# Designed miniproteins, single chains, continued (5): the designs that were tried, part 54

Each design is a single chain, and the fold is of that chain. pLDDT is the mean over its residues in the fold that is shown.

## One batch from the design tools (miniprotein)

Design m17859
Fold by ESMFold2-Fast:
Structure m17859 (fold): chain A 109 residues (1-109)
Amino acid sequence: MSTEEQVEARIERIVSLVPPERRELVRGLLEVVRETLEEIKASAEQQLAVLDRLEAHVRTHPPDPLGLVRTAAAAIREELLAAGVPEARVDEILARFAARVGALLAAAR
């Protein structure tokens, strides 16, 4: 399986763990995470590390979209800082991520 197929398979696995009524929103959130990481040219290994944290959150917590967003933002921040991305650049990336998530959450209401 290609690395891109591994990322897609992980997204589908996480989506399958949430109740049907939240699957569209969670899929959208995970796609925003993937797009954010792809824009900064994160490796597939870094993308999978972020998704692993999101899967753990979904398995251990109720299906709370805001909790999932907070976990995603923290995971993205930690991976970018570990990769040597400057804090100012991480803050810019997370601000764009937050804007995209805000648009998704508004559309889901």
Scores: mean pLDDT 80

Design m17860
Fold by ESMFold2-Fast:
Structure m17860 (fold): chain A 60 residues (1-60)
Amino acid sequence: SDKEVREIVTELNEKIINGTATIDEIREIYDRLLKLDPDRAREVFDFLELMFGITRDDLL
């Protein structure tokens, strides 16, 4: 649901901005977001790629 997606996105952004997110955490959240709403997951990670340099290749 939209609320769940927004809460997950907020948590992810907070962890990345604070420098506490690990690659494993990002992979887990990415996979969950893709299953909930692929379009929003894509948009969120495109934004994170621009701001923090995280790419899909980094999640492999």
Scores: mean pLDDT 71

Design m17861
Fold by ESMFold2-Fast:
Structure m17861 (fold): chain A 75 residues (1-75)
Amino acid sequence: AAQAAADAEARSGRIGDENLQRVLEVKKEIEKRIADGKTMEELAEELAAQSGLPVEDLTDINALVAARFLAERRA
């Protein structure tokens, strides 16, 4: 348990930016949703509705991460 936290902290320290840590957390969440059976198309539709971005702009994981951050700012 403590080893997983130490590993995450060491990787965050190597990246050296709190914003990069948050981006990685959101990216992992999106990747996990895809691994759990959600399609990129379903995530794009969900995040488009939440962020106000057009679905056609949500073509990759980085775009989905950006849409999630925009949705968070609107909430």
Scores: mean pLDDT 69

Design m17862
Fold by ESMFold2-Fast:
Structure m17862 (fold): chain A 62 residues (1-62)
Amino acid sequence: MSTAGQIYLQRTLAGLSQREAAEALGISQATMSKIERDDQPSDRTLKRLEEFFGVKLEKALP
């Protein structure tokens, strides 16, 4: 599954909207939407997502 798909799944399982998840992670809702759309989160955001959801997310290779 793509990184975007995995993030979407984890957020949905947690019962959070994009806005609520973004607020919990300390990022903007626009950033959360972009991540779930573009499948290219920054390393900082990726680590925060892994810690918040308690999962390991593999970054897509260039």
Scores: mean pLDDT 74

Design m17863
Fold by ESMFold2-Fast:
Structure m17863 (fold): chain A 89 residues (1-89)
Amino acid sequence: DKMEEAMRKARRAGERAADRVRARGVRAEVTSVRPGVLDGKPVVEVTVTVTARRTHTVTVLVPVDASEEEAYEWVGRALDAAADALRLE
């Protein structure tokens, strides 16, 4: 199943991105990985909770055809932005 493979791939990418952002002194946890649709195209919705003094919930939409490295970079950039926002609060 293409979607099931994409969800497993997105979860691995999300977990790697969470590990990377944790090195910045925040807590990060992948809380859900779900199938979704964006503009009629199949995507995987990866939700990550990023916590320091406050908690931010980040949802990243990963195209089903994305590589694991593309997913890792997109999730990682979103988590870096959340960590930056938490640092300013």
Scores: mean pLDDT 87

Design m17864
Fold by ESMFold2-Fast:
Structure m17864 (fold): chain A 81 residues (1-81)
Amino acid sequence: METLQEFQELLPRAREAAESVGAKIPYVAYATAIAYLSARDLGIKDPDLVGIARAATESAEKNGYTFNNAMSGAMKAVMDM
């Protein structure tokens, strides 16, 4: 329940971050929010939300507009933190 609530509270901020980097697919906000929460679970105190959104967007633009491609870019940004 708490994880779902954190996701719902983060979604508006993740959407704003995705829009700020020019995201053209609706999945980028979801991928960004999921990756941000994963970064926090890994012990990263203040994950770069905009950086995650940028990586998700770039991966989707280069590899095709799918949720999996957005998630791959987002998670790579988390691992590079």
Scores: mean pLDDT 78

Design m17865
Fold by ESMFold2-Fast:
Structure m17865 (fold): chain A 62 residues (1-62)
Amino acid sequence: RQYDEDWYDTNRLQKNEKIHEMRLEESRRNQSRTVSFNSSDQSDNDKRYGGSMLSRISSLES
């Protein structure tokens, strides 16, 4: 348990409003990342899959 928790308990009302704002900000950031550009996200996923396979083969040969 951290010092921050004490602050949380002390100022519930004020902190509640701040949390709501912070959640909105994080949601926006996360949404931007999560939503992403479908093409980009799919491309990255495919690359990872292929890359992983190639990496394993190289390692195994060694």
Scores: mean pLDDT 53

Design m17866
Fold by ESMFold2-Fast:
Structure m17866 (fold): chain A 57 residues (1-57)
Amino acid sequence: SAADELRKMIEAEDPAAVEPLRAALASDDPDLRTVAALGAFSSNPELRAAVLEALAA
């Protein structure tokens, strides 16, 4: 699923997750939003910044 793919990218701290993460937080899918929010706890500052920016919008 899209949620599983996003989770793998976030766990890998992959900067390629930034765009999918922003899209997931803007979606109406609660599973995608929950997984994307986990980016806030990433060691990658790019992923953390993407979550904060999406939540501020």
Scores: mean pLDDT 80

Design m17867
Fold by ESMFold2-Fast:
Structure m17867 (fold): chain A 65 residues (1-65)
Amino acid sequence: MPEFSDEELEKMIKGGAQAAEMLFGLDAEKAEKAARENKEKFREALSRGNGSPAAAVQAVVELAG
């Protein structure tokens, strides 16, 4: 399974939060904060989704809700 550095997680968090804002109207800043506060859960969700952009969006939505 893909393993992500903190820098790569930060990029995926930002991308996922921005996509969630565009698709679902979430606040990107709040979504990023929630994902950063739950980095291990975000990393696990990305690994299960093979690091796909869809997995990043889904993880951000789950952690921000």
Scores: mean pLDDT 77

Design m17868
Fold by ESMFold2-Fast:
Structure m17868 (fold): chain A 55 residues (1-55)
Amino acid sequence: MTPRQIRNRQRVAMAYLLLTAHLGREPTVEEVAKLAGVSEQTAQEVIDELRSAKA
C-alpha cells in the first residue's frame, strides 16, 4: 500500500468512529466520505473492511 492509501484508511476509520459516537448510530458512507475528505467509493471500501474484521 502507498503512504497515501494508508492515510486515507486512517482518515475513514477515524471519521467512522467519531460519527458513530456523535450520531449514536452507524453513519452513512456519504457522511464518512465528506468528513474524511475522500470519495464515497474509498469510504465504502474501508467501512466494508472494518465490518469484515469485526465480524
Scores: mean pLDDT 76

Design m17869
Fold by ESMFold2-Fast:
Structure m17869 (fold): chain A 55 residues (1-55)
Amino acid sequence: NKEKIKKIEKQTKKALKQGDVKTALKYSDQISKLGGTQKSQEFFEKVVEQVEKQR
């Protein structure tokens, strides 16, 4: 599942760049379900930080 996680990781980063935190959160959850718990946690943290930064 490493390749699948990598692809979703790219999509998550794109969503974050676009400010689409809902989509980024969804992709983060997908990564977790594929066994990428560590990467999922990292992205979840970034989503939270971005939401807080936004106001």
Scores: mean pLDDT 76

Design m17870
Fold by ESMFold2-Fast:
Structure m17870 (fold): chain A 69 residues (1-69)
Amino acid sequence: REALAEEVGREIAERTGLPEEVARRIARGLLDTDRADSAEVARIIARDLGVELTDEEAEVIARIVAEKA
């Protein structure tokens, strides 16, 4: 749902320092994909948006998605 993507996106922005719009797009893509390897998917989405995530940042994003969704 849109509300869930906004909540997850805000948490990603707060914990990684990414802009809220970028974080929301990553959150939406991860929730739509519903894959076990969320860290890899997060890196792909971020790269498509012009952002290079570290392995640690991608793992943090994966944990947030697992906790919220």
Scores: mean pLDDT 74

Design m17871
Fold by ESMFold2-Fast:
Order: structure tokens, then sequence, then C-alpha cells
Structure m17871 (fold): chain A 71 residues (1-71)
């Protein structure tokens, strides 16, 4: 299963990585870990994003530019 990603963000809205495309869960893990995080879990939010849990308890969001959730 592939996930559409444009950016990976912290809960505070800081950009961890910017890479637009369709990625597998494994590729998303590799991208996040390349930035110094250790991934414990990835929860796909359908085809348009994922929630990423790190070992230190931080939450990261993989978001597509076309499906920014309006809060």
Amino acid sequence: MTIKVAKILTTDGEVVAEKKGEFTVEEVIELVESKGFKVVNVKPLGENGALIVTEDGNILYAVSEENVPTV
C-alpha cells in the first residue's frame, strides 16, 4: 500500500522533511529515520497521509498537500 506524502510535520507544525510522492510504509520509515527519529509505528490515514509514532513518544504527521485536514 502506498501513501501520498508532500511533507512530514511535527505536532507543532515544524517541517521534518519535504518530499512529494507516493511512498510505501517502509520508505516513510526510512525518510523519517534519516532525519534522526526512530520509528516505532506508522498508521496509514488512508491513501493521503500517515501518523508516525517515534520511540521517544513524539508524533509526526505525513500529509499530502491536497488533503490538509481543515481543523
Scores: mean pLDDT 74

Design m17872
Fold by ESMFold2-Fast:
Structure m17872 (fold): chain A 64 residues (1-64)
Amino acid sequence: MLEVSEEELVELAYEAGVSQEQARRAVEYIRRNGLGTSAAAIARHAGVSREAASIIKRFAERRY
């Protein structure tokens, strides 16, 4: 299961170029829907670009 600390969330937000709140929403979406979710779906849910969503998705894949 994807578990992300507050410190890791801050770093992820910086890497993806999004707010901590957007990063948290994206991570929560992946956690609830699984790694099979598309970057486009993550982007729509979190209110971020597809590029940012792809960075966050790759982070989640590395944690699995």
Scores: mean pLDDT 80

Design m17873
Fold by ESMFold2-Fast:
Formats: C-alpha cells, sequence, structure tokens
Structure m17873 (fold): chain A 64 residues (1-64)
C-alpha cells in the first residue's frame, strides 16, 4: 500500500545517508541506493523510483 511504499523509500534514503556518514563516500551510498531501486523496478512505478533517487541525491548533497 502507499504507507508501505513510503516506508520503503524512507529506508532507502536513510540507509544511503547512514552509509555516506559511515564511509565518508557519497558514491558508495548512491551505489547502494541504486542497487535497492533496481531490485524494486519490476514492482514499483518509475515515478516512485525516480523520486526516491532524487531524495537520496538531495540528502547526499547536504552531507557532502
Amino acid sequence: DAAEKAALGERIVNGAAELARATGSAAVALQYARRELEELRPVLSDEFLAETEARVRAVLAEIA
């Protein structure tokens, strides 16, 4: 449902942010997020996937 999809998006964004802080690498964090999103591509909309990646990039830009 919408709440589960929102929670999944938040988990990917938060996971990427935590990984960036732990490793000091936005590239590693973005690679993690992209792998998660590719696994979800067959079951989630392209719009949701694009919005989630954009949110990851925005958070990583703030950390850098």
Scores: mean pLDDT 81

Design m17874
Fold by ESMFold2-Fast:
Structure m17874 (fold): chain A 66 residues (1-66)
Amino acid sequence: TKSFDDLIKQARKTYDDPDVPDDLKKQLGDSIDYMQKNQNSKDPTKYAGGALRVIGALLDVELSKK
């Protein structure tokens, strides 16, 4: 879905940002990996869980910039 693809694309761009601390990069990278592993799952619980992890990691990065 567009929302899934857009979220992963945004997360990858954020992960590539040199201003993001290594600790947050590791958290974001792990979250992206989890979401991608579950992108083909027909189980909405696993799919939603992966998306929530990425959203949380992205919010942590955004909050750290402000």
Scores: mean pLDDT 76

Design m17875
Fold by ESMFold2-Fast:
Structure m17875 (fold): chain A 66 residues (1-66)
Amino acid sequence: MRVRISVKADAPVEVAALLVHRAGHRVLSWEYDEEKKTHTFLVETRPGQAPLPDGATYSLEELQAL
C-alpha cells in the first residue's frame, strides 16, 4: 500500500528517510517545505508490516518509536 506521510523536523532528509526505512516502509518520493520544516514522503509499506495512516504527521521522536 502507498501512503503519504509528513515528518516535522529541521533535520537532514537522510535522518528522516532512515527512520522511515527502519520502520518497514520504502521511500518512493520526498519533498521538503522549508517554511514549515516538514518532510513529506510517499512511502510503500513492506510485506508483513502494518501500513501507516495516509496523511499522518510525525515528529522525528514519534517516527523513531514506530
Scores: mean pLDDT 81

Design m17876
Fold by ESMFold2-Fast:
Structure m17876 (fold): chain A 72 residues (1-72)
Amino acid sequence: MKPKIILELGAGVSAETLQKIGEAAQEASKIEDAEEAAKYLKEKVEPIAREAGLKVEVEVTSEDEIKLRVSA
């Protein structure tokens, strides 16, 4: 089963940055293994967040769930 990705977004995240993060999350959701999906998501979102001056945390909460937190 593909993992569910939960987005936790802090203040200061722009619509453009959100769109790029959303695209990475959509790609990651195609990966059936939650650990592999989390790794892919982290690798894709970290450079996007860095350009925007944001911090990213990726956490696998269960076999079917990944939490992505983006904050200033």
Scores: mean pLDDT 79

Design m17877
Fold by ESMFold2-Fast:
Structure m17877 (fold): chain A 89 residues (1-89)
Amino acid sequence: DQQRLQQGQQLIDQGQQYLDQGNYQQAIQLSQQAIDTLSPLTSPQGLHLQSQAYGILGRAYLQLGNYDLSIDYYVQSARLNSQSRRLQS
């Protein structure tokens, strides 16, 4: 679990860097890899990192003009963030 969390964080950090550079396709690819890596984790930290990855997907698709996909990914991000917060309360 610690190894998956560390790998997921690294992929998210790289995805965010590509997003900030305007390389939306690389940001999408790395964020999808982060979700795949983190998907077995149901811990609050695992859900929080998954939420961040979906946020990157939402922003990348928004910048590409794919508004329906952007909304879907932002909704998933919000759900995971809410679930992570509830588990910590």
Scores: mean pLDDT 88

Design m17878
Fold by ESMFold2-Fast:
Structure m17878 (fold): chain A 61 residues (1-61)
Amino acid sequence: SMRDELVARARELAAQLAPLARDPERFLATFEAGLAKMSEAELAAWVAWLGRLLAHERRRQ
């Protein structure tokens, strides 16, 4: 489903962002809790935002 594809993409982005967090384990736990509460539209917007955040961080490296 579209939701499953968005969840998979969100998890890929979170895995790449987690090492940049002060507490990667808590970041991932909070992220998973957030995923469970999001609609498909909210997930799509969040995935787009996370992608932009990761692209910004990559340009700084």
Scores: mean pLDDT 80

Design m17879
Fold by ESMFold2-Fast:
Parts: sequence; C-alpha cells; structure tokens
Structure m17879 (fold): chain A 96 residues (1-96)
Amino acid sequence: SLEQEIREAAERIKSTIEKYKDNLVELETLLALQRIRLFVADIPESVVEEAKKLLDEGKTYEEILRHLVTEHGLSVRDAADVVLYVELEKLIEKLK
C-alpha cells in the first residue's frame, strides 16, 4: 500500500540521518549523491524548495512524502530522495 511504502521510506530517511548526523564528511558525500539522484530523476527546483519549506514548518517525513506523491505525482522513491536531500542540506548548514 502507498501508506506502508511512505512509512518504510520515512524510517529509512530517519535511520540514514541518525547513522551519519555527527559526521560532516559523510553528510556532504550523501548530499552529493542525492543531488545526482534528483538531477537524473529530473526533479524541479520548485518541488525541492516546497519540501524544504514543509520541513522548516515542522512537518514529519511521512507528511512531506505524502504531499510530494499526491500533489506533485512523484514516486515514493523520488519523494524520499527529495526529503533526504533537504534534510541533509539543513543538517550540514547547522554544523557549519
């Protein structure tokens, strides 16, 4: 089901962030890989900026994933790549 895929994607994002949150080099490497994934998937910059806004507003990963899938027609995989990318940017800026 879509809700199960969203929940599993949110848990994977959370697990990835918890594993690498204290390591700037690993976070920057993951950010570079996510940037490539977004480019290959042809994700519009407007979608990335909207995800960033929702994250800054305190929306959960599940809420942001659901929004990107339902409003922008992204696959759960592409939505997860967007959410991970914006969270990585936010964490890297906080560590600088």
Scores: mean pLDDT 89

Design m17880
Fold by ESMFold2-Fast:
Structure m17880 (fold): chain A 80 residues (1-80)
Amino acid sequence: SEDEKKLIDEMVKMLNEANGDEKKIREVLQKIADYVLVKHKPKSREEALELFDRIYDEILKKIKNPVVKETFKKLYEELV
């Protein structure tokens, strides 16, 4: 969707500017979670995690900063 594409682009921009700041990266993860819950209204935790994982994977592929990419992966693994 157009909303999802805009979210992904915005999150990638925030992550590239984060420079490994865990608080900023956690904010990005929270924004992804909020988007999944509000826009998709998943009926189960499993469905929510599947949607979250899909968006996470699309964002991960677009991250340019390797330190940010590794921190984003680590913090995501703490949530699932």
Scores: mean pLDDT 82

Design m17881
Fold by ESMFold2-Fast:
Structure m17881 (fold): chain A 80 residues (1-80)
Amino acid sequence: GAHTAVENLLKLYEEDPELALRLARLELTSDDPAGIEAAVEALVKIGGEAAVAALREALQSPRLHPAARPLVEAALKRLT
């Protein structure tokens, strides 16, 4: 579920922040709604410039699902 995926990303961020951010960015542009929600929630919890950059990059991606766009925009507003 999305909650487990959020916890997995946050745990990975503690051990390997670069890999966790790469996986979150990949998940944001996937076709998995639960994965997209988990990546957005994890990035909001991580916060900071790296999370903001990942969310902005997702908004610029032609691969970002239309339904995911409002979630990413709302998350970016919460961090900025």
Scores: mean pLDDT 83

Design m17882
Fold by ESMFold2-Fast:
Structure m17882 (fold): chain A 63 residues (1-63)
Amino acid sequence: MVERSRHAQENADIAEKYLIEQGVPEDVARRSALKVFTENLRKPMSQEEAIELAKKVAEQLLK
């Protein structure tokens, strides 16, 4: 239970930091990370999958 939330949060934090390093606005990066966190709680995913999902969400938020 708590361990699943920790893993989801870690992946979300990594995705947020990655997006910010790529030049994505902080607000967009945070919203993308939040969606990654929610999806990772429903379906556990790898760090690579989390980053890819965050990139797609950020692209949608920028339009």
Scores: mean pLDDT 80

Design m17883
Fold by ESMFold2-Fast:
Structure m17883 (fold): chain A 81 residues (1-81)
Amino acid sequence: AAAEKRREQAVEVAKKFIEKLKEEVKNNPEEIKKEMEKYNEIGPSEEAKIVKELIEALLNKDEKKKKEAEKKLLELAKSRA
């Protein structure tokens, strides 16, 4: 029960993050490009790599890569819960 609730919460948090990121890329693509540059400097975690893939797919309007990156983020969120 508790583990199921944590996975459900993690997935909802990831979904909200993805939706927020989509809006940010749509409304402020230049600002998001600057944030991506920071990911290259820090040495990206697994989460940062997938987020970067999602942002690149959104900026390039690549529907297939967008769906793949979204799926990876949701799977990562489930695994961490």
Scores: mean pLDDT 74

Design m17884
Fold by ESMFold2-Fast:
Structure m17884 (fold): chain A 93 residues (1-93)
Amino acid sequence: ASLSPEVLEALTEAGVAEIKLAVTRLLYRKGKLSDEEYKKELERLRKEYKELLKRLEALKAKATSPLDKEELEKEIEALKRLIKELEEEIEKL
């Protein structure tokens, strides 16, 4: 009926990491970050996203609730896409 507390915490951390990327991109577009500063921030976020992905995959492997499995799968797929986008963007800088 509800998400387990450990899954809710991990999904919240993933949501915060996604907001950090959105804010970083906004600051870059507004000229508040140099190309070098932007690249360093994307590299830090890529590392953070890869660690979160490992954590979410581990939680999914031990999840027993269908709701936990569904929400973890959605976030895992979202993080995989974001990591790929970050890697492509970093390579162009």
Scores: mean pLDDT 87

Design m17885
Fold by ESMFold2-Fast:
Structure m17885 (fold): chain A 71 residues (1-71)
Amino acid sequence: ELTDAERAARVIFELLQEKGPIPLDELVKEAAERSGASEETVRSVLKVLINAGHLKEEDGKVTLVTPFVPQ
């Protein structure tokens, strides 16, 4: 019952937990294949998650940020 965007977000987190830092293009492709969402949807979700501080992009790789600390 997840939307394509929610499913893409879940798969992105799962892939990053399984593999560690992943090249942006590889992450987009694998998340699209696993979630069934389009690559455009995955890229849009990645942008939102990076802007929200859940993920960061560094040298073309995407990684999980440290666990949320309430402030």
Scores: mean pLDDT 77

Design m17886
Fold by ESMFold2-Fast:
Structure m17886 (fold): chain A 86 residues (1-86)
Amino acid sequence: MTEEEVREEVRRAMEEVAADPSLVHPALTDYREYLRELGEKALKGYEEGKISEAQAKAGEALIKASELPDVEEALIAAELALLKYE
């Protein structure tokens, strides 16, 4: 998946939620905490020797994405972080 495809996917999901709020994914209720927990777990795994440096860098990027004020921008940043370290 490319950056353009990630942006299109997130935009489409946000348009669907705007049209029908009942489609809100559970993760969007507290997505910032979810992203932060994922990132912290990745960094801890790297310190414990259980994951790669690339995965640790993705985790750091997820923590940074969790700090973004806009939900759409945070989700795009998180997906791009995961793709960057594949």
Scores: mean pLDDT 66

Design m17887
Fold by ESMFold2-Fast:
Structure m17887 (fold): chain A 84 residues (1-84)
Amino acid sequence: MKEEIKELLREAYEAQAARFGTTIPEEELNRKIDEMIAEENDPARAMIGAYAVAGRLEEALRLAEEVGDAEAVEALRRLAEARR
């Protein structure tokens, strides 16, 4: 789970940096990943967040529904409705 979260976040931050015409140093990327993991009390919630940041909203929503996190489901559905 932790390794999967790190891989998803790495992909997401690299894609975000490319979209904004910049690059993220490896040290800064690792710091952001560690911060996100440390801020979550629930590993499932950390994984849901990682999927969402990676733009994998369908996978994030599926996991949120599977673990019964109604708050996360609502937040993800609102993001989908914003038609990004």
Scores: mean pLDDT 69

Design m17888
Fold by ESMFold2-Fast:
Structure m17888 (fold): chain A 81 residues (1-81)
Amino acid sequence: NLENLIKDLEAAIEALKAGNLPAAERGLLDALSFAEQLEDEEVKNKVIELIKKALEALRAGDLESAIEYLEKALKVAKESL
């Protein structure tokens, strides 16, 4: 569901910018679940890879890279609408 994916990605980016790391991680895990339900295999694979990279960056404390990966995932998802 692209609409739920976009909503969760936007919420995760805002949580990261606000320094709310637990909310950001929860949003990323929810976004990953919605991304796995996408019918377009190319969009699905790109979004999943970017969310996983963002989650890895978040867990490593690299918030700048986490935000960058999520903004890329959001762009891919929005362009697929």
Scores: mean pLDDT 86

Design m17889
Fold by ESMFold2-Fast:
Parts: C-alpha cells; sequence; structure tokens
Structure m17889 (fold): chain A 88 residues (1-88)
C-alpha cells in the first residue's frame, strides 16, 4: 500500500527532524531544519500562516535549548499572526 509507505516515510522524516533539532546550535539551524522538513512533507510551498508557524516553532525550540533568537519582535509578530488566525 503506497499510502502506508508514504506514512512510514513521513514518520521517518519527523523522527530525523527531531534528532537534527536536538543537535542544532543556532536559531538559523533549527529554522532551516524545520523548513527542509516542511518542504519534504508538504506537496506545495507553505503559505504565510504556515511560515509564521515555522518561525514560532523554531524560536520555541531555540529557547528550550537556551539559544538566543536573533529577532524577538519578529517572533512576537509571528505568534500574533497564529493567534489571529485561530480566532478567525
Amino acid sequence: DSAAEDLALAERIIEETREEIEKAKSYEEIKAILERAAAELLPRPPGPLFQAYLTVAAADEALKKGIEIPNPALYAAARLRLVAAEIE
């Protein structure tokens, strides 16, 4: 079943992404890892809302590891975009 094979591949990409994030040393590395995983898993380039999600996810992972985020205002703006989308 190709659908089961596709699911297994997606699960492997998610696992590899988690492992790469754990070894990442900068916000830029975490952001790049998440953007690569999104490109592999999504059939089309992510839209603005999903880009905001990737920005928040990368910043949250960096902060969990004690890594500085380069633009806290951009992170706050991205998080507000996600909140606005959830309300509407």
Scores: mean pLDDT 75

Design m17890
Fold by ESMFold2-Fast:
Structure m17890 (fold): chain A 101 residues (1-101)
Amino acid sequence: EEEEIERIKKRLEEHLALADFYGRLLSPEGWEEGKKFYEEWKKHRDEVDALYNKRFEEDSKFAKEALEKGKETPHRELYENFAAAVEITKGLFEALKEKYE
């Protein structure tokens, strides 16, 4: 349980950082950085898409399982925040692709 909680905290921090990063790239102030990010992604599109899709699939599954488990633990808020962060990050990544594609 302790090791699992530490893993969830680390992954939550990672998703929050990604959500902040993607959100910044979607802002008017982040347009130049977002354009560079998209150009780099486009060069390796198939490999990057496969990596991100696999990661989001794994994290979405883990978040769903963690949320169900969290309903009966004192760490419910952590599991709910993790599940929300995964969905937000996934949505922002899709929005980033649509904006620059």
Scores: mean pLDDT 72

Design m17891
Fold by ESMFold2-Fast:
Structure m17891 (fold): chain A 87 residues (1-87)
Amino acid sequence: MKAVVTAEFPGLTKEQAEALGRAAADEALRIPGVKSASYSAEETPDGAVVTVTVEADSLENARKAAERIADFLREAGATRVSYEVEE
């Protein structure tokens, strides 16, 4: 099961977004049932976008991971956060 979390950060540099993505992926790996986590960051004209991808052993654990990562990124200052879960 795979979850993808996308977060927008106005005013952040790509380097700052990469650091947040790494922190979020490290946090995801501490969640029970998470098998792998990866991140990417993309520069935008107004800031940066962070994408965190998590692979989990069940749909329930993938959703829980996505929710925790979304909350982490919102607390870090993201203005828009969305996630989707794939089988």
Scores: mean pLDDT 84

Design m17892
Fold by ESMFold2-Fast:
Structure m17892 (fold): chain A 69 residues (1-69)
Amino acid sequence: AAELEAQLERVKARADEAIAKGDVPGLWQAAKEANELALSARNAGHDELATQAIEVAKRAVDAALKARE
């Protein structure tokens, strides 16, 4: 499961960078990647990892929506 944990760290870093830059397209990409990771983690039985990925996706979506205002 190390590969899913590594993917979570990469997606989290990408989301944090997009938030810092105000990169709305990057935030939507990070949210998509986080949601895909959450589905993969859930299917593999890694519920905690899936929850963390969903939290990253929510954070990215919230930042993207606020940046559009």
Scores: mean pLDDT 82

Design m17893
Fold by ESMFold2-Fast:
Structure m17893 (fold): chain A 92 residues (1-92)
Amino acid sequence: MVEELKKRGEELLERMRRLAEEFIAAVEAGDLARALALAEEMQRLFEELKEIAEKLKELGATEEAEKLINEALEIVAELAERAGEALQALLA
């Protein structure tokens, strides 16, 4: 059960990393409608990851839950920085 949740969390992190790259590409291309849709998908994946982390904590796997959340927050933070840079370049 813990291993299944951990695997699902890792799959969600991989999907979030892929969406982050697609989001940056959309912003750089000026496709803001696509960027918005990808941002909404990213938010949905993050909410699903939080549910997995809560289940891991309920099972006593607190360290695994914290690791998943921290990795997700790093993806979001890096995405926000890169998106800001891409938007500044687009608007310049």
Scores: mean pLDDT 84

Design m17894
Fold by ESMFold2-Fast:
Structure m17894 (fold): chain A 97 residues (1-97)
Amino acid sequence: ISEELAKATNELVLKLVEKGLEEAAELLLEFVTLLEAEGLEDTALKVVELALKALESEDPEEKKKYLDEALKLARESGASEEALELFEKLAEMILNL
């Protein structure tokens, strides 16, 4: 895992846990691990950064736009259906905040 990806992932994990989304944090770790195994580290970093922006946004429309963009990026980059399902579940948890 790259130093940048590790830092971004750790920041998002901590913020998810602080908001009571421990399950979403676990799904994120599995998602990032799968994308890394698939050779999609750069995609994983961008997706994590978009998810961070979504979590920090107070506007529900902005949250949804960032999460939709993240999912689209992962899909277009060739992420597996398994990885996409993990991200969809954590995105739903962020949207329900």
Scores: mean pLDDT 86

Design m17895
Fold by ESMFold2-Fast:
Parts: structure tokens; sequence; C-alpha cells
Structure m17895 (fold): chain A 72 residues (1-72)
């Protein structure tokens, strides 16, 4: 369940980032697009954190950490 919750947050972040970047796809670098995704994911996790179980919160934090590490 914790992994499913983290996956759901990731899917929401991807959807939001895709919608925001769609009109800019030809002018934004892949690195900039990825940074947008990381920022969206971080916001979704922070928003959901108070209502997550300890395991789901830990899984979500790990997902954000991995995404941030890939961006750096």
Amino acid sequence: EAERTAQRLLERAVRRASEELRPLEDVISEEEAYQHLVDSLRREVERARPSLSPEAARAAEELVRQAEEMAR
C-alpha cells in the first residue's frame, strides 16, 4: 500500500508537469522539464504528508529523494 500511495503521487505530479510543460516542449530543455517534475512531486508529497501513514510518508520521502538525486 505504501508503494501504491507513492506511485499515485508520482503519477499526479507527472500529469501536472506534463500539462504545464506541453505548450513549452520545444523551448524547454529536458533538464528543465525534469526539474519541473521534481518540484511538482515535492509539492504533492508535502501536501499529502499529514494524512499519510508513517510507511507511506517514508516511501514518498524516499521517492522525492531519489528524484532529486537524479536531477543533481
Scores: mean pLDDT 72

